# Designs tried in a protein design run: designed miniproteins, single chains, continued (2). Part 62

Each design is a single chain, and the fold is of that chain. pLDDT is the mean over its residues in the fold that is shown.

## One batch from the design tools (miniprotein)

Design m6142
Fold by ESMFold2-Fast:
Structure m6142 (fold): chain A 65 residues (1-65)
Amino acid sequence: SSDAKALVASIRMKADSDYDRLAAQAAKGSPEQAKLQTQQARAAMRQRADQESAKAIGDVQLSKS
């Protein structure tokens, strides 16, 4: 479970870092469009991480059984 939490945190932090990078690049042209696209990407990454975290926790509990 601790490994799953670390994975979720890592993916979310990466999404935040990617957001900052894309927002900085878009500031030269279209920051609003880049912000929306990056927010959608972050939401998708977090949803995937949550699903993977739930599976990993379940797998650990089953292996201990």
Scores: mean pLDDT 66

Design m6143
Fold by ESMFold2-Fast:
Structure m6143 (fold): chain A 85 residues (1-85)
Amino acid sequence: SAKTKKLQEEIYNYIKEKIESDTSISYVTKEEIMEKFKLSKATTTRLLNKLVEEGKLTRDPNDPEKYSVSPEDEVFKVKEAVERV
């Protein structure tokens, strides 16, 4: 839905800007996103999982509440380059 897509984009942009603007910040927490956007835990989890599925975010394997940005990930760039051969 258009409303969900817009909210997903706003969350992604918030996370990206926060991580890019402060070199001491490598991740955001699910709780922070819930508080910032006034969302339920279920809605926040669904939207963050969608961003991970799209390759825009990565979930910390040791802490399911932590997410980082992966759109510039070298692994994704290498995979795309191999598929073009």
Scores: mean pLDDT 72

Design m6144
Fold by ESMFold2-Fast:
Structure m6144 (fold): chain A 62 residues (1-62)
Amino acid sequence: MLDETLEEARRRVAEVAGEEEGERFAAGLKQFADSSGMPEEVAVKTIRRETELYVEELLRRK
C-alpha cells in the first residue's frame, strides 16, 4: 500500500538523519507519486528503491 510504503520510507530516513529529514524525504516521494500518474505498484517499487539508495548515501557520509 502506498501510504504504508511512504511511512516506512519516512521512518528509515528518520532513523539515520532525523525526523525532519524523514518527513521531507517522504513528502517529496508522495508528491512525485501523486504527480507521475504511474500505477501504485510501480510507485511503491520506486519509493522503496529511492529510500534504499538515500539511506545508503546517508550511512556512507557518516
Scores: mean pLDDT 80

Design m6145
Fold by ESMFold2-Fast:
Formats: sequence, structure tokens, C-alpha cells
Structure m6145 (fold): chain A 96 residues (1-96)
Amino acid sequence: IDNIISQLQNIKKQSQDLADQSKDSKTKSNHQGIANSSDQVIKFINNGDVQGLKDMSDGLSDFSSHSQSQGDQQSSDLAKQVSDLSNQAAKIIEQQ
């Protein structure tokens, strides 16, 4: 689980940096959303909120597909990474 948290912290920082650098409001909003979602997944992990982790995984998977359809591959890739990490965390916590 510590490895998942470390990866989420790295994605949060990367997404926040991308949001801060963006001049386009849509791109800025997308990256800020991914940064916020990464932080929320860490909070769900710390609280043992399995349902929150599953819901976040599903939502970010949908967002990833939508971002890819709009040509935003970077947002798609980052959202997919957070989605996968959220799902992995849910499975680990369910085994406790």
C-alpha cells in the first residue's frame, strides 16, 4: 500500500505542475482534477474506504476514455494510472 501512496503522490505533483503550466482553461482544469483525485484516493486509502476507491477508479476510467477521445492523451494516461492504483488499493484493503 505504501508503494501505491508514493505513486499517487508523484502523480498528484506531476498533475499539479501541468495544471500550473497550462494556459488553456480546459487542460488546466483536467490536470487540476487529476491532482485532486490523486489526493482523494490517498484519503480513501487512509480511511479504508473501499467503496470510495472503487467509485473513484470507475470515474477516472471514464474520464480517461473521454480525455483520449478529445485528443488529450496526457490527461488520459494520468487518469488511467490513478484509476488503476485506486482499484489496486481497494483490492488490498478488501483482503484485510
Scores: mean pLDDT 82

Design m6146
Fold by ESMFold2-Fast:
Structure m6146 (fold): chain A 99 residues (1-99)
Amino acid sequence: SLEEKLEKAYKEAKEGIENKDLEKFEKGLDGILETALEAAKKVTDPSKIPRVIGLLLRGIGSKLDAIRYFEKGDIKGALEHLDDLVESAREILKIAEED
């Protein structure tokens, strides 16, 4: 399921932070965003499309910020932006399920 795919990617990103492994962190972030994009493609209701686009753009921004904070050694900032990306992805999954 997309929920299982999201959970696996989130776990991989957290392990990247714990191990100070940027490549693993980025792979986890990419997995979360890919899962959000897969869910977004299932949304067919035109009235929901603007919100889904807004959440995807927020997710992309959160991914870029998470990487920037990780590279600066700000682990708290990296985690906060990782969590923002996950919340955006979860909201897109919910919209897709309700559509």
Scores: mean pLDDT 90

Design m6147
Fold by ESMFold2-Fast:
Structure m6147 (fold): chain A 64 residues (1-64)
Amino acid sequence: EFEEILERLREILADPSVTPQQAVDAVNEAMLRAAELGVSKEEFQKLAELIQEVARRIDERLAA
């Protein structure tokens, strides 16, 4: 379900031990699952916003 995809990405955001590769893998799987589910444009926009937050957090860890 779409909510499960969002929950998984939120878990990645909440876990400070997540590696960049694990984050990329989770993002790729979330995008694939959302496409398979045929989610609405609004739902895909919410997913895209979470993906941006994941990317920002990983960038902060790498830039620190």
Scores: mean pLDDT 77

Design m6148
Fold by ESMFold2-Fast:
Structure m6148 (fold): chain A 105 residues (1-105)
Amino acid sequence: SLSQQRRQQSQQLLQQGQRLLGQGNYDEAIRLFQQSLQLDPNNSQGWNNLGSSYRNQNNYDLSIQYYQQSLSLDPNNRSAWGDLGLSYQGQGNNSLSQQYLQLSA
């Protein structure tokens, strides 16, 4: 089905983006994650990976927004709460950083 093909294409783009993220190619990773999320906007992992990509570029404002989007879809992702805490730490918000890092434990 078109829905199944869309989900498969989204997952392929997600996996390609994750490889580029691991290689430090953040701009290309961001583009692939954005394309993946256009096909499947309810994929919490895609939003988390966008957050991680922007955090690695020290763009903490966008990182926080995308981690929050991921957590709105999957609030039980302890790793994403930790990543959100690290983004607040990078932004200099020590109080929120400590609060969210506790949720990752």
Scores: mean pLDDT 90

Design m6149
Fold by ESMFold2-Fast:
Structure m6149 (fold): chain A 64 residues (1-64)
Amino acid sequence: GLTPEQQQIVDEARELAYRLLEQGEPVESALRKAYQYMLDQGLPMDQISQAVQQMAAEIAAEQA
């Protein structure tokens, strides 16, 4: 499980990704920027990978 601080980083990265999608960014670009944000915030790589996979699944479901 994520700590409260790690969960906040993931939530902020998700908000960033969705904002970029609304601005017309491709999904790959938005997810890459969310990944970079989480990396810059010091989130562990395993948590970043899980968060990006979850965001990708959520976006794919919304576009279906």
Scores: mean pLDDT 85

Design m6150
Fold by ESMFold2-Fast:
Structure m6150 (fold): chain A 98 residues (1-98)
Amino acid sequence: MTPEEKLGLLWKQGKVGRIDENGKVVVLSDEELIEIMKRNDHETFTATFTEDGKKYKVTVHLQRRYDPKKGKWYIDITIVVLDEDGNVVDTKTFEIEV
């Protein structure tokens, strides 16, 4: 299994990760996600993985959002899994408070 495939499976499980400079898959902390989103309003990562002989594409979307009712900033995380035919087979959404 390649680092990219390990990354895709990690994202499918609802964990945000990256591949480091040494090719190792590392889970990002809430603090690291907050640092990434200080410079960007939106960030997108894409990986692929294989399960039961089928290839899938997984995309992680990070969006910075302000909630005026709460007076707080959030990072919205959306994970979308597509099959080989481009059909959405899974979607996960969660948020972290900045």
Scores: mean pLDDT 79

Design m6151
Fold by ESMFold2-Fast:
Order: C-alpha cells, then structure tokens, then sequence
Structure m6151 (fold): chain A 96 residues (1-96)
C-alpha cells in the first residue's frame, strides 16, 4: 500500500540519520577536544531528526495496522535515536 511504502521510506531515512549520528560519535572519541562540541552538536541534530522520522513512522504504522515486527523495528530505531541524542547532549553538557 501507499502507507506501507511511506512507512518504509521513513524507517530507511531514520536509520541513515541514526547511523550517521553514531559515526560522528565514533569520530568524537578519536578527535581533538577542540572538535568535540561541533561533532556532538551534529550528532545531536541527526539523532533528533532520526527520532522525529521514527516517531512519524510509528504513528503511520499504528494507523495502517502494520505488523508487530514492523512496529518493533520502528520502536528499536526510536530507542537507538534517543540513546544517541542522550550521549551527544551529555558530551555538550560536560564541555560547558
């Protein structure tokens, strides 16, 4: 259905954003202290955007009566996005 296609597109976009956020967090561990706030801010922005897309996918999945496995995938993605956002926010707070 058109709804299923939109849900899968949102999941794919959210997965890509969360993956990029994780890559920036990994770069942060290997980077100089001077680059840490910029990388953490970018990771936070990507993870918050990923969470927004995952939340929209979850809303549409519930409305469309999507499978429990699809809902579980979206929930796991949202949890990962929250985790990356929390990590980035903690790094930014420690640098104040």
Amino acid sequence: SAADKKIEELIKRAEELVRKARELTEQLRKSSASKAPELAQQALELSERGLKLATEAARLAKEAGSSSSKVARITGLAIRAIGEAVQSRLILEQKK
Scores: mean pLDDT 82

Design m6152
Fold by ESMFold2-Fast:
Structure m6152 (fold): chain A 80 residues (1-80)
Amino acid sequence: SMSDQQQIDTIQSQVDYMDDMLNRNQSDVDPSLYSRGQSIISQTRSYIDSGDVDQAQNYYQQSYDVYVQMQRQIRQNRDS
C-alpha cells in the first residue's frame, strides 16, 4: 500500500513532467489550452503543498486531461 506522502511525491513528479511538456510545446498548442493547463497545474501544486491528497489527486486528473488534449494538438500540428 502507498502512504499519503508517497502519493503526494508521485503526483508532484507527474505534474512536474506535464508542466515541462506544456512549456516545451507552448507554440504548438492553443493559448487557451496552455493557460488552462498552467492554472490546473498551479492548483495541483497548491494542494500538494498543503498535503491535501484527495484534492491533489482530483486536480492531477484534470491536469492529465489537459496533457492528453495537448498531445493530440501537437500530433495534429506536426502531421498536417
Scores: mean pLDDT 82

Design m6153
Fold by ESMFold2-Fast:
Structure m6153 (fold): chain A 80 residues (1-80)
Amino acid sequence: AVDYSALSPEELEARARELMEGVRELAKKNPDNKKLNLLLAAMSVLTAGVYFSASLGRREEAAAELARLDELYREAKEIA
């Protein structure tokens, strides 16, 4: 597992953006998958949390939110 708490705020934001782009592409290819679209919505809220925590210099909070985002992205890939 990646220790996200070692990343800079910019790196945390970049990783969150990558995971969100990934799930958006999965949802775009599977528009009728309601569970996947709910995961996209949940990941969107969590990504906003990562950006907010990172902007305040709360790296450990941002890292924890990013780790949860990574878990949701793995789930999204399994159900896509």
Scores: mean pLDDT 84

Design m6154
Fold by ESMFold2-Fast:
Structure m6154 (fold): chain A 64 residues (1-64)
Amino acid sequence: DGEAAAGARGQAVRDAIMGKVPLEEASKILGVTKEQVEEIRKIVNDESLSPGEKGLRIQKIIDA
């Protein structure tokens, strides 16, 4: 359903970031290259960063 699709995109983005889907699928979901998906996953795995810092860094990669 079209209304559910917008909300489901948020979940798909989280799944792509968390490594729930393969790199090729994640790159399509996020609209970035597979290399950028790997960078995003490194940011998520960085325990020294706050959730806000992770979000800002991930957003810069997706926006590029």
Scores: mean pLDDT 74

Design m6155
Fold by ESMFold2-Fast:
Structure m6155 (fold): chain A 70 residues (1-70)
Amino acid sequence: SAEELAEELLALLREHVPAELHPLAEQAVKAILEGRFEEAERLLTRVVMTLPPEVQRQVGRLARELIEAL
């Protein structure tokens, strides 16, 4: 479900992203759920830009799966 994918994406982000950026990660996931994809892309880019490439790929896959589940 979209809710399960959103929770999985948020959990992955919270595991790898510094605590100071958790509010932005939450806003990004909420933006996806609300269909605000341009805002979600901007927020996700800021949140993941410093993460290892493998984590960035995992976030991208989950975000795509979440969008497809909407």
Scores: mean pLDDT 86

Design m6156
Fold by ESMFold2-Fast:
Structure m6156 (fold): chain A 75 residues (1-75)
Amino acid sequence: SMEEIRALLREVGELIRRLQASTDPAEQARLLEEIRRLLEEIRRLLVEHYKDPRVAEAHDRTAEETLAQLEAIAA
């Protein structure tokens, strides 16, 4: 549902804030892995809900850009 997707997006936002505030490399690595898992779950739900490949492609671009920025912080 859209409510489930919105809840997962809020969870991703919270984890991003925690990652940005973290100074522990092990915690940063765990948070980054959890963010990746949630983004994959959001992708699955978007595909199921919209059944339009362009929606999944738009999500993939945003997720790749977000993960690249977070990986740079965690490195």
Scores: mean pLDDT 82

Design m6157
Fold by ESMFold2-Fast:
Structure m6157 (fold): chain A 75 residues (1-75)
Amino acid sequence: DKVIKFTNKKGEEAYAFRIAGKWVILTKEEIDKLHPVDIKSIELSADPATKAPKVGDKVVNLKGEEFTLKEDDFL
């Protein structure tokens, strides 16, 4: 699975999923509301070779809002 774990600007655990060529960003809290058991399995099985989102990349949040990742979005 193409799931990348990182820490967001608020110090929260966040995950990037690659869907239809876009990075969709979900926080740990948002993911836990969806399927906590499945997400824990994905987190532990995340391929470290999968290309992580970086500063300047366009991402979409749970609300479908598009934004550009900034340096401050990574801790």
Scores: mean pLDDT 57

Design m6158
Fold by ESMFold2-Fast:
Structure m6158 (fold): chain A 115 residues (1-115)
Amino acid sequence: SLEEVEADIDAEFARVKELMLENRKLHPDEDDILFLYRLSLALGEAAERVLRKHFPDLPEEEIRRIAVKVSRAAFQAAYDALKAGKSFEEIVNAAVDAARQVTLEEARRLLKEKE
């Protein structure tokens, strides 16, 4: 169901947020763009895991396409927040919000196609 997909997305993305903010505290000298790249990749990988769990018959190419779309949306939102001078927590939240929106839109489409 969409509710089960949403719950797993929220749990996985909350985990990514906690790990990325902790990693930033441990590595404060890391390049900001490299941090955004790693954050965006982690969110795409989290979306891929949730989609594989709920849509096991989904083709590999489709999962990869969606993961790339999620990562790109997350990177753009995070980059816009960085340029606006937002805190790292706000930057991570912007990336998570964008990743969540894209992943849920794709999940809704996939669930509708099964009907």
Scores: mean pLDDT 89

Design m6159
Fold by ESMFold2-Fast:
Structure m6159 (fold): chain A 94 residues (1-94)
Amino acid sequence: DVIKEVEEAKEQLKKNGKLTSEQLLRLTTVKLAELVYEGKYEEAEKIAEEAVKELEKMGDFETAKEVRELYERLKKAKSVEEIGKVIASTLKPK
């Protein structure tokens, strides 16, 4: 279960004090892509909103905006190829 593996990775990063906004964005991107691929749009929306709130609590309003924009782009993706392109553009090195 990809979602479970991502949640376990997030908890390990939290326990080690290594959960950064960038890591949260990457983990959220994987979860949103999987849920959208499975057609679970309501669950994807909840995950996106939770990640935005967590990032805002961390003081990272810019990365929170990236998560909102990512979810809007994923909702408009009509194929696995389009989902892949959204992921690649979101996770590119800055």
Scores: mean pLDDT 78

Design m6160
Fold by ESMFold2-Fast:
Structure m6160 (fold): chain A 72 residues (1-72)
Amino acid sequence: MELLTLSDEEIKKTLEKKAKESGIKLSEEEKEKLIKELLLQKELARYAQENGITELDDEEEKELLEEFLKKL
């Protein structure tokens, strides 16, 4: 999934489509959590691309996700 080219609404629709195709029933809370995680991953990927980062260590990734979470 190319998160950087997808809008937040497109990410939501893609998740719902994949869940339906897999026969998985997601609760509203599970959908919200997954969408939030995907949006955080999109912001992380955008940051990495803008700063020419090809590899992030687990500690740096965690710190960046916490900063992005504050902005959402």
Scores: mean pLDDT 69

Design m6161
Fold by ESMFold2-Fast:
Structure m6161 (fold): chain A 62 residues (1-62)
Amino acid sequence: MTDEEMLALAERIAKELREVRGKDPLQAEIYEAFLYMLIGLAKAAGREEVAERIQKLLDEAR
């Protein structure tokens, strides 16, 4: 998975998180968990800049 692919996936998940916020708390938690998983994956791969950008997407979606 490229950096661009990981960021595109994170942006899609963050969009879904924003749409379910306040409507479905359980679904929002699931999307947050996926974003945390992607951050962890990026960090494990040594992609710290990508991890930081995904963290920003998560923070903006919350």
Scores: mean pLDDT 82

Design m6162
Fold by ESMFold2-Fast:
Structure m6162 (fold): chain A 74 residues (1-74)
Amino acid sequence: DLSLAEVEAEFERLIEELRKLLEEKNVPDAEKIVEGFRQFARLLLDAVRAGELSNNQARHIAREVFRREKEELE
């Protein structure tokens, strides 16, 4: 079973991958976009802690948002 700590670690990896991708593409306001994704990840973690989402649901949502962001840049 997926733990909350594993979800938190996954979110940190996605945030770092997004930062690197935005920096490699020389996207203006890269840090603002990264901060937006970090805030979104925080809301997902809060929803898991509140029992509104499972760890698996939060991970799938974050991965899907990251995938859309990545495709927008590529």
Scores: mean pLDDT 84

Design m6163
Fold by ESMFold2-Fast:
Structure m6163 (fold): chain A 98 residues (1-98)
Amino acid sequence: MAQLSAETVARLLQVAALLEVGRREEAGRLFRELVLSLNDDELAVLRPLISSSQEDFVSLALELFRSQPEEVQQQALALALSTLSPEEQAALRALLAR
Protein backbone atom coordinates (compact mmCIF):
# COMPACT_ATOMS: atom_id res chain seq x y z
CA MET A 1 0.00 0.00 0.00
CA ALA A 2 1.32 3.48 -0.86
CA GLN A 3 2.52 5.51 2.13
CA LEU A 4 0.45 8.62 2.95
CA SER A 5 1.79 11.77 4.64
CA ALA A 6 1.01 12.15 8.35
CA GLU A 7 -0.94 15.35 7.51
CA THR A 8 -3.18 13.47 5.01
CA VAL A 9 -3.83 10.69 7.57
CA ALA A 10 -4.54 13.32 10.28
CA ARG A 11 -7.16 14.92 8.00
CA LEU A 12 -8.83 11.51 7.49
CA LEU A 13 -8.96 10.99 11.29
CA GLN A 14 -10.49 14.47 11.69
CA VAL A 15 -13.18 13.62 9.10
CA ALA A 16 -13.93 10.29 10.86
CA ALA A 17 -14.26 12.06 14.26
CA LEU A 18 -16.60 14.72 12.79
CA LEU A 19 -18.79 12.00 11.22
CA GLU A 20 -18.95 10.10 14.54
CA VAL A 21 -20.18 13.23 16.42
CA GLY A 22 -22.74 13.98 13.63
CA ARG A 23 -21.01 17.03 12.08
CA ARG A 24 -21.64 15.71 8.56
CA GLU A 25 -21.46 19.02 6.64
CA GLU A 26 -18.13 20.01 8.27
CA ALA A 27 -16.76 16.48 7.67
CA GLY A 28 -17.80 16.64 3.98
CA ARG A 29 -16.19 20.06 3.52
CA LEU A 30 -12.92 18.99 5.18
CA PHE A 31 -12.78 15.81 3.03
CA ARG A 32 -13.40 17.79 -0.20
CA GLU A 33 -10.60 20.23 0.77
CA LEU A 34 -8.30 17.25 1.46
CA VAL A 35 -9.09 15.57 -1.90
CA LEU A 36 -8.38 18.83 -3.80
CA SER A 37 -4.97 19.17 -2.07
CA LEU A 38 -3.70 15.64 -2.90
CA ASN A 39 -1.34 14.49 -5.65
CA ASP A 40 -2.41 11.67 -8.04
CA ASP A 41 -0.66 8.93 -6.01
CA GLU A 42 -2.41 9.86 -2.75
CA LEU A 43 -5.74 10.25 -4.61
CA ALA A 44 -5.40 6.66 -5.90
CA VAL A 45 -5.03 5.42 -2.28
CA LEU A 46 -8.09 7.45 -1.15
CA ARG A 47 -10.38 6.47 -4.09
CA PRO A 48 -12.21 3.73 -2.07
CA LEU A 49 -13.09 6.39 0.55
CA ILE A 50 -14.39 8.82 -2.13
CA SER A 51 -16.80 6.17 -3.54
CA SER A 52 -17.80 4.70 -0.13
CA SER A 53 -21.04 5.10 1.81
CA GLN A 54 -20.84 7.33 4.92
CA GLU A 55 -21.01 4.22 7.18
CA ASP A 56 -18.16 2.50 5.29
CA PHE A 57 -16.04 5.69 5.24
CA VAL A 58 -15.16 5.55 8.97
CA SER A 59 -14.20 1.85 8.77
CA LEU A 60 -12.08 2.36 5.63
CA ALA A 61 -10.38 5.47 7.08
CA LEU A 62 -9.44 3.54 10.26
CA GLU A 63 -8.17 0.59 8.15
CA LEU A 64 -6.06 2.98 6.06
CA PHE A 65 -4.70 4.63 9.27
CA ARG A 66 -3.76 1.21 10.75
CA SER A 67 -2.01 0.21 7.47
CA GLN A 68 0.47 3.13 7.79
CA PRO A 69 3.91 2.84 9.49
CA GLU A 70 3.82 3.34 13.28
CA GLU A 71 5.67 6.69 13.09
CA VAL A 72 3.08 8.04 10.60
CA GLN A 73 0.21 6.75 12.80
CA GLN A 74 1.64 8.48 15.92
CA GLN A 75 2.30 11.79 14.12
CA ALA A 76 -1.13 11.76 12.39
CA LEU A 77 -2.97 11.03 15.67
CA ALA A 78 -1.12 13.87 17.45
CA LEU A 79 -1.93 16.30 14.60
CA ALA A 80 -5.61 15.26 14.49
CA LEU A 81 -6.08 15.54 18.27
CA SER A 82 -4.48 19.03 18.30
CA THR A 83 -7.25 20.38 16.00
CA LEU A 84 -10.28 18.52 17.46
CA SER A 85 -12.64 19.61 20.26
CA PRO A 86 -12.72 17.50 23.48
CA GLU A 87 -15.93 15.77 22.25
CA GLU A 88 -14.34 14.97 18.86
CA GLN A 89 -11.12 13.75 20.57
CA ALA A 90 -13.21 11.37 22.75
CA ALA A 91 -15.05 10.09 19.64
CA LEU A 92 -11.75 9.49 17.78
CA ARG A 93 -10.22 7.63 20.76
CA ALA A 94 -13.36 5.46 21.00
CA LEU A 95 -13.15 4.66 17.26
CA LEU A 96 -9.46 3.65 17.56
CA ALA A 97 -10.31 1.33 20.52
CA ARG A 98 -12.80 -0.72 18.40
Scores: mean pLDDT 80

Design m6164
Fold by ESMFold2-Fast:
Structure m6164 (fold): chain A 109 residues (1-109)
Amino acid sequence: VSAADVEVLRASPELLEEIKRELRARGLPVRAVGAVLLRPAIVDEPREILFTGPDGRRTLVLLEPLPEEDATLVVSVTADASTPDERLREAARLAAEIARRHLDRFVPV
């Protein structure tokens, strides 16, 4: 699909704060969390993108297909430069799990 044909829904600020709080409660020290729902689905299998920003912070973006919703859930978690890859992956997976339970709290952009 082209970007012009994709509907974008963003998680509410309250949901993002709830996700961040739950991650931190489980010992996953994230600095930022993002969650976006894209319709129609843009991926058919889970995809992972890991990168380091200009400030040295590390971000993992997880794209998760939701076939029953005809959508892709895009979750991002950002943490300090010293955070291991496996901890970022754990945080992103848990954030996606929480976001999937609250798809009704995503609003159009």
Scores: mean pLDDT 83

Design m6165
Fold by ESMFold2-Fast:
Structure m6165 (fold): chain A 94 residues (1-94)
Amino acid sequence: REEEIETLLRNVRAIREAIEAGDGVTAAVGGKDFVDTAREAGYISEEEARRYEREILEAALAGDFERVRELVKELILSMKGLSEEEKERLLEAL
C-alpha cells in the first residue's frame, strides 16, 4: 500500500513538472504510469483505467494542461480504498 502511494506521488509530481514545462509528451507518459499504478493496485477498474488513459493522453498531446489536471484530480477522487489523507497527499502533489 505505502509503496503504491509513493509511486503514485512520484507519478503525480512528474505530471505536475511536465505541465509546468509545457511538455505534453512527458505529461502523457506520467499520466499513463499513474493510471497503470492505480489500476494494478486495485484503486480503479479496468474500464476507468482505459477511459482516463485515453482522455489524459488526448488532453496532454493537445497541450490542454488544465484538462490534464482536472482528469488527474477526478481520477484521484474516484480511487477506491484510499483514505481522505492519502487522496489529499496526491492532490497537494499535483
Scores: mean pLDDT 86

Design m6166
Fold by ESMFold2-Fast:
Structure m6166 (fold): chain A 60 residues (1-60)
Amino acid sequence: SVIEEAEEQINTILSRSGQMTVEQAEAALNEILTYYEKYHPEVADYVQKLVDEALARLRK
């Protein structure tokens, strides 16, 4: 499903966060959100929540 694809993409960025700067990881997460806002607006609010949670984890 579209939601499962978004979750997998976000988890991939988080799993690779040790190989990039926090700024690069944040940019990648925001790019995922922008993609779903543009092409799958019906799930964009859910993807926003996932991105916000991921960003909070990266900033700690």
Scores: mean pLDDT 84

Design m6167
Fold by ESMFold2-Fast:
Structure m6167 (fold): chain A 107 residues (1-107)
Amino acid sequence: GGLSPAELMAVLGNLDGILRATSTREDDAKKAYELAKKDPRTKHVILSKVTRKDGSTLYVVDAIFDSVEDAQKVAEEMRKQLSPDVKIESGHVSEFNPQYEEIRKMF
């Protein structure tokens, strides 16, 4: 199993916190990306366009932080500025990918 680009950046930087914003709307995803990018706590941010098996499009913004606490605080601040249709999750990178800890031990 592999890591996403954001999860790989977290492993290489020894970073623990992740924020994921998910939307079916490109404009909402771009707004989430810009909000995450301008926050000084954000170490890395990636905007991805995913075509699902049913042909539908999903936009995913992953932001990486030194700590879970930083990710949670930025997620709370972004939630106040984004449409309620945007799904925002935050936590430890390993909660988003169970293989994170196994791969981290290889480096």
Scores: mean pLDDT 79

Design m6168
Fold by ESMFold2-Fast:
Structure m6168 (fold): chain A 62 residues (1-62)
Amino acid sequence: QLEQVRQRVQQMFEAQREHAAETGEQLSDAEIYQRIADMYEDQGQLELAQVARELAEQFRKQ
């Protein structure tokens, strides 16, 4: 189940990355994951939000 949650977050990341490239937005990977986390939290999808926040934090620390 965690693998499926991570896969869904990664699919959203790819979609947001492509959108940013099309609009000319210069977003870091950490910023994209944070945006995804905020979106999932607003929708009450807390497990997806938690995974996205963890990924955002990892990319900020690296």
Scores: mean pLDDT 79

Design m6169
Fold by ESMFold2-Fast:
Structure m6169 (fold): chain A 97 residues (1-97)
Amino acid sequence: MDSLIVTEYNEDKIAKSEAYLDSIKDRQIRSISERFASLSYKVEASLTRNPELKKLLEQISDLELQHSDAIDAGDDARARALAAQIKELLKKITELK
């Protein structure tokens, strides 16, 4: 996409563009993985007989969707805050078992 002045300059620009596209693809993969995790937690919540565990799993499922949305938006601060909330809820689930 830039002027073909010298081969080395062109190669550097192509490499930077490819790295940027790979970064976007990695973000999309992470977002999809979080959405899949959300669905997994919702299924587990529907199958549990423990009402406290069900509530925690439903909360984690909702936070995973919000985390996916934050990743898609490139909002690193919100993504980190949501990840911390998910970890706290996972700790509570561990304490219930």
Scores: mean pLDDT 72

Design m6170
Fold by ESMFold2-Fast:
Structure m6170 (fold): chain A 67 residues (1-67)
Amino acid sequence: SQSQRDQALDDVSRHLAELSGVRDAVDALEETAQRAEQLSQQSKDPVVSQGLEQFSQQLREGAEQLR
C-alpha cells in the first residue's frame, strides 16, 4: 500500500514537472487535477485514493482563483 501510494504520487509529480514550463498556470493546474482524479479512481488503496482526490480538488480551487 505504501509502495502504491509512493508510485501514484511520483506519477503526479512527474506530470506536474512536465507542465512546469507551461506559461499558462491555469491550464497546467486543470490538466494536473484531471490526472490526479483519474489516478484516484484507479487506486485500490483508500488512503491513496482520498489523498489524490483532495489534491485534485486543491488544484481545481487554485485554477479558479487564478481566473
Scores: mean pLDDT 74

Design m6171
Fold by ESMFold2-Fast:
Structure m6171 (fold): chain A 81 residues (1-81)
Amino acid sequence: EVAEKIAKLTAEALLKLKKEGKATMEDVSEEELLEKLLEKSKEIVKEASKTHTDEEILKMVEARIKAAETGDEEEALKILE
């Protein structure tokens, strides 16, 4: 379920950045965005779980989201990757 939390937090952050004009993200449906983020979040959690706990992974993602919220488009782009 950590992957679901990461996907939702990331989607909210990206949509907020887009609304504020701080991200150049193209128009994609919210459902399609969430689905892509969920797939990426599952892969990230699976890989990071080899060296980090679920709590550490969530903390790292929250830190990246906060950096993106400050107008860092590069961090916002990395969330999609």
Scores: mean pLDDT 67

Design m6172
Fold by ESMFold2-Fast:
Structure m6172 (fold): chain A 95 residues (1-95)
Amino acid sequence: GLELSEEKIKELEEKLKEADEAFKAGKYEEAAELLKKILEEKGYKVKTEREDGKAVVEVWGKGKKWKIEVEGPGPSEKYLVQALVQAFAKLLEEE
């Protein structure tokens, strides 16, 4: 399991809410940075790449590695957020 104090759990909940609000406001880059920081604070390493209409996220740590790719006709920053959310969901399912 993840070692988190009660204070760190509360901070995580607030950051997840901030990321969701940023995404709903169309602030995709801000939402992506918030999600990446949350993953890094949980002890994972995150590598992100953006190409025309495509975002790639690699997350590794604690003996685990995921690579998630999202593509479409919209801005790559939006797909970066979607890929980070998918990575986060996989981490939570495994813990």
Scores: mean pLDDT 74

Design m6173
Fold by ESMFold2-Fast:
Structure m6173 (fold): chain A 93 residues (1-93)
Amino acid sequence: SAAAQRAALEQLLRDARQLAEIAKKQGKTDAEEQARKAAEYAQLTLEGKLPLDEGIRKVADYLARAAGQVFGLSPAQQAALAAHIEALARARA
């Protein structure tokens, strides 16, 4: 449902903001920037300024990149995480 997709995006926005603060505390500047971009795209999507499909994809990609830097994930693991986040957000629609 639209309400479930909105709730998923609101959760992704919260997760992105939290990950940005974790990255900042660890001194991981690139990870902080990517997490902040995930939060920005989530907010733009929630405001209707970015199409839902594109917004979810961008948020998932930037979140996975930020998490990859924080947790030392390979590019393949980052791509798998991005796909998983995107699938979960879409499945709750």
Scores: mean pLDDT 83

Design m6174
Fold by ESMFold2-Fast:
Formats: sequence, C-alpha cells, structure tokens
Structure m6174 (fold): chain A 95 residues (1-95)
Amino acid sequence: KVRELALEGARRIVEAVKQATSKDELDEKLREIFQELYKKAQELGLTPEEIRALVEFLLHLEAILRGYPVNPEDLKELLKRLGLTEEEVRAILAE
C-alpha cells in the first residue's frame, strides 16, 4: 500500500536531512530516495494517482525540513489520500 511507502520515505528523508553535511550531499541522498521509492511504487502496481500523491507528500516534507513554507491545506489533503494522520507525521519529524 502507498501508506507504507510514504512512512518509509518520510523516515528516510528525515534521516538524510540529519546526516547530510552539505547541500550537495543532501540533494544526492534525496534524489536516491525518490528514485528508489518511485521504482518500488511502480513494482507494487500503485496507480499514477497514488504515485503522484506519494511524490507530492515527500516533496512537501522535504520543503518543511529545509525551512520552506508549505500550504497546510495541501498537506492535509495529501495525508488523507495516503491514509496518514498528522500525528504519525509529527512523530517521524520529532525523531
């Protein structure tokens, strides 16, 4: 399910942001994470709509972690489509 990939991706992005020592290192780690998750999503037979929701969610999470503003309404809609709660996402971000 797309939910499990979203949680996996969120944890991996948080870890990458914590461990990266430069912008270039972070950009490379994030690129690898997105490529791997996209491949897994296709292999699991997720629909284009589910893959889009997954990618948009992870991009919003990256933006938040980098200190960029995101639309809270867009984020809430993505969480609903992925079957995630705000509480689950906050728990991952608090690590």
Scores: mean pLDDT 82

Design m6175
Fold by ESMFold2-Fast:
Structure m6175 (fold): chain A 107 residues (1-107)
Amino acid sequence: MTPEEIDKLIEEVRKKLRELGASDEVVEQAENVLRTDPLIQAFVLTIPDEEDRINAAITLALLKVGDEAFEKGDYETALEAYRLAIKVNPNSKIARDKLKEVEEKLK
């Protein structure tokens, strides 16, 4: 995977996340995931459709951002990340299950 392909993907992901109302913190953390996670990079760059590739990158990055925030006890960031993942992929059972787990911690 070339750095140029990753940079283009990250630019598109940042634009889409801001359009969805993501905070600067979540946008920066999602960018860091896409820059540092070689498995996510490998998977999303094999997706031939550009819109599907962007949506997969956003979903996987947000799930990892949410997971890391949840492990640190930052339930507000985890809640935002999982909610945004559901907006991009409403059929994501993983995102819905993780959102419920965060909501249970906030009760």
Scores: mean pLDDT 84

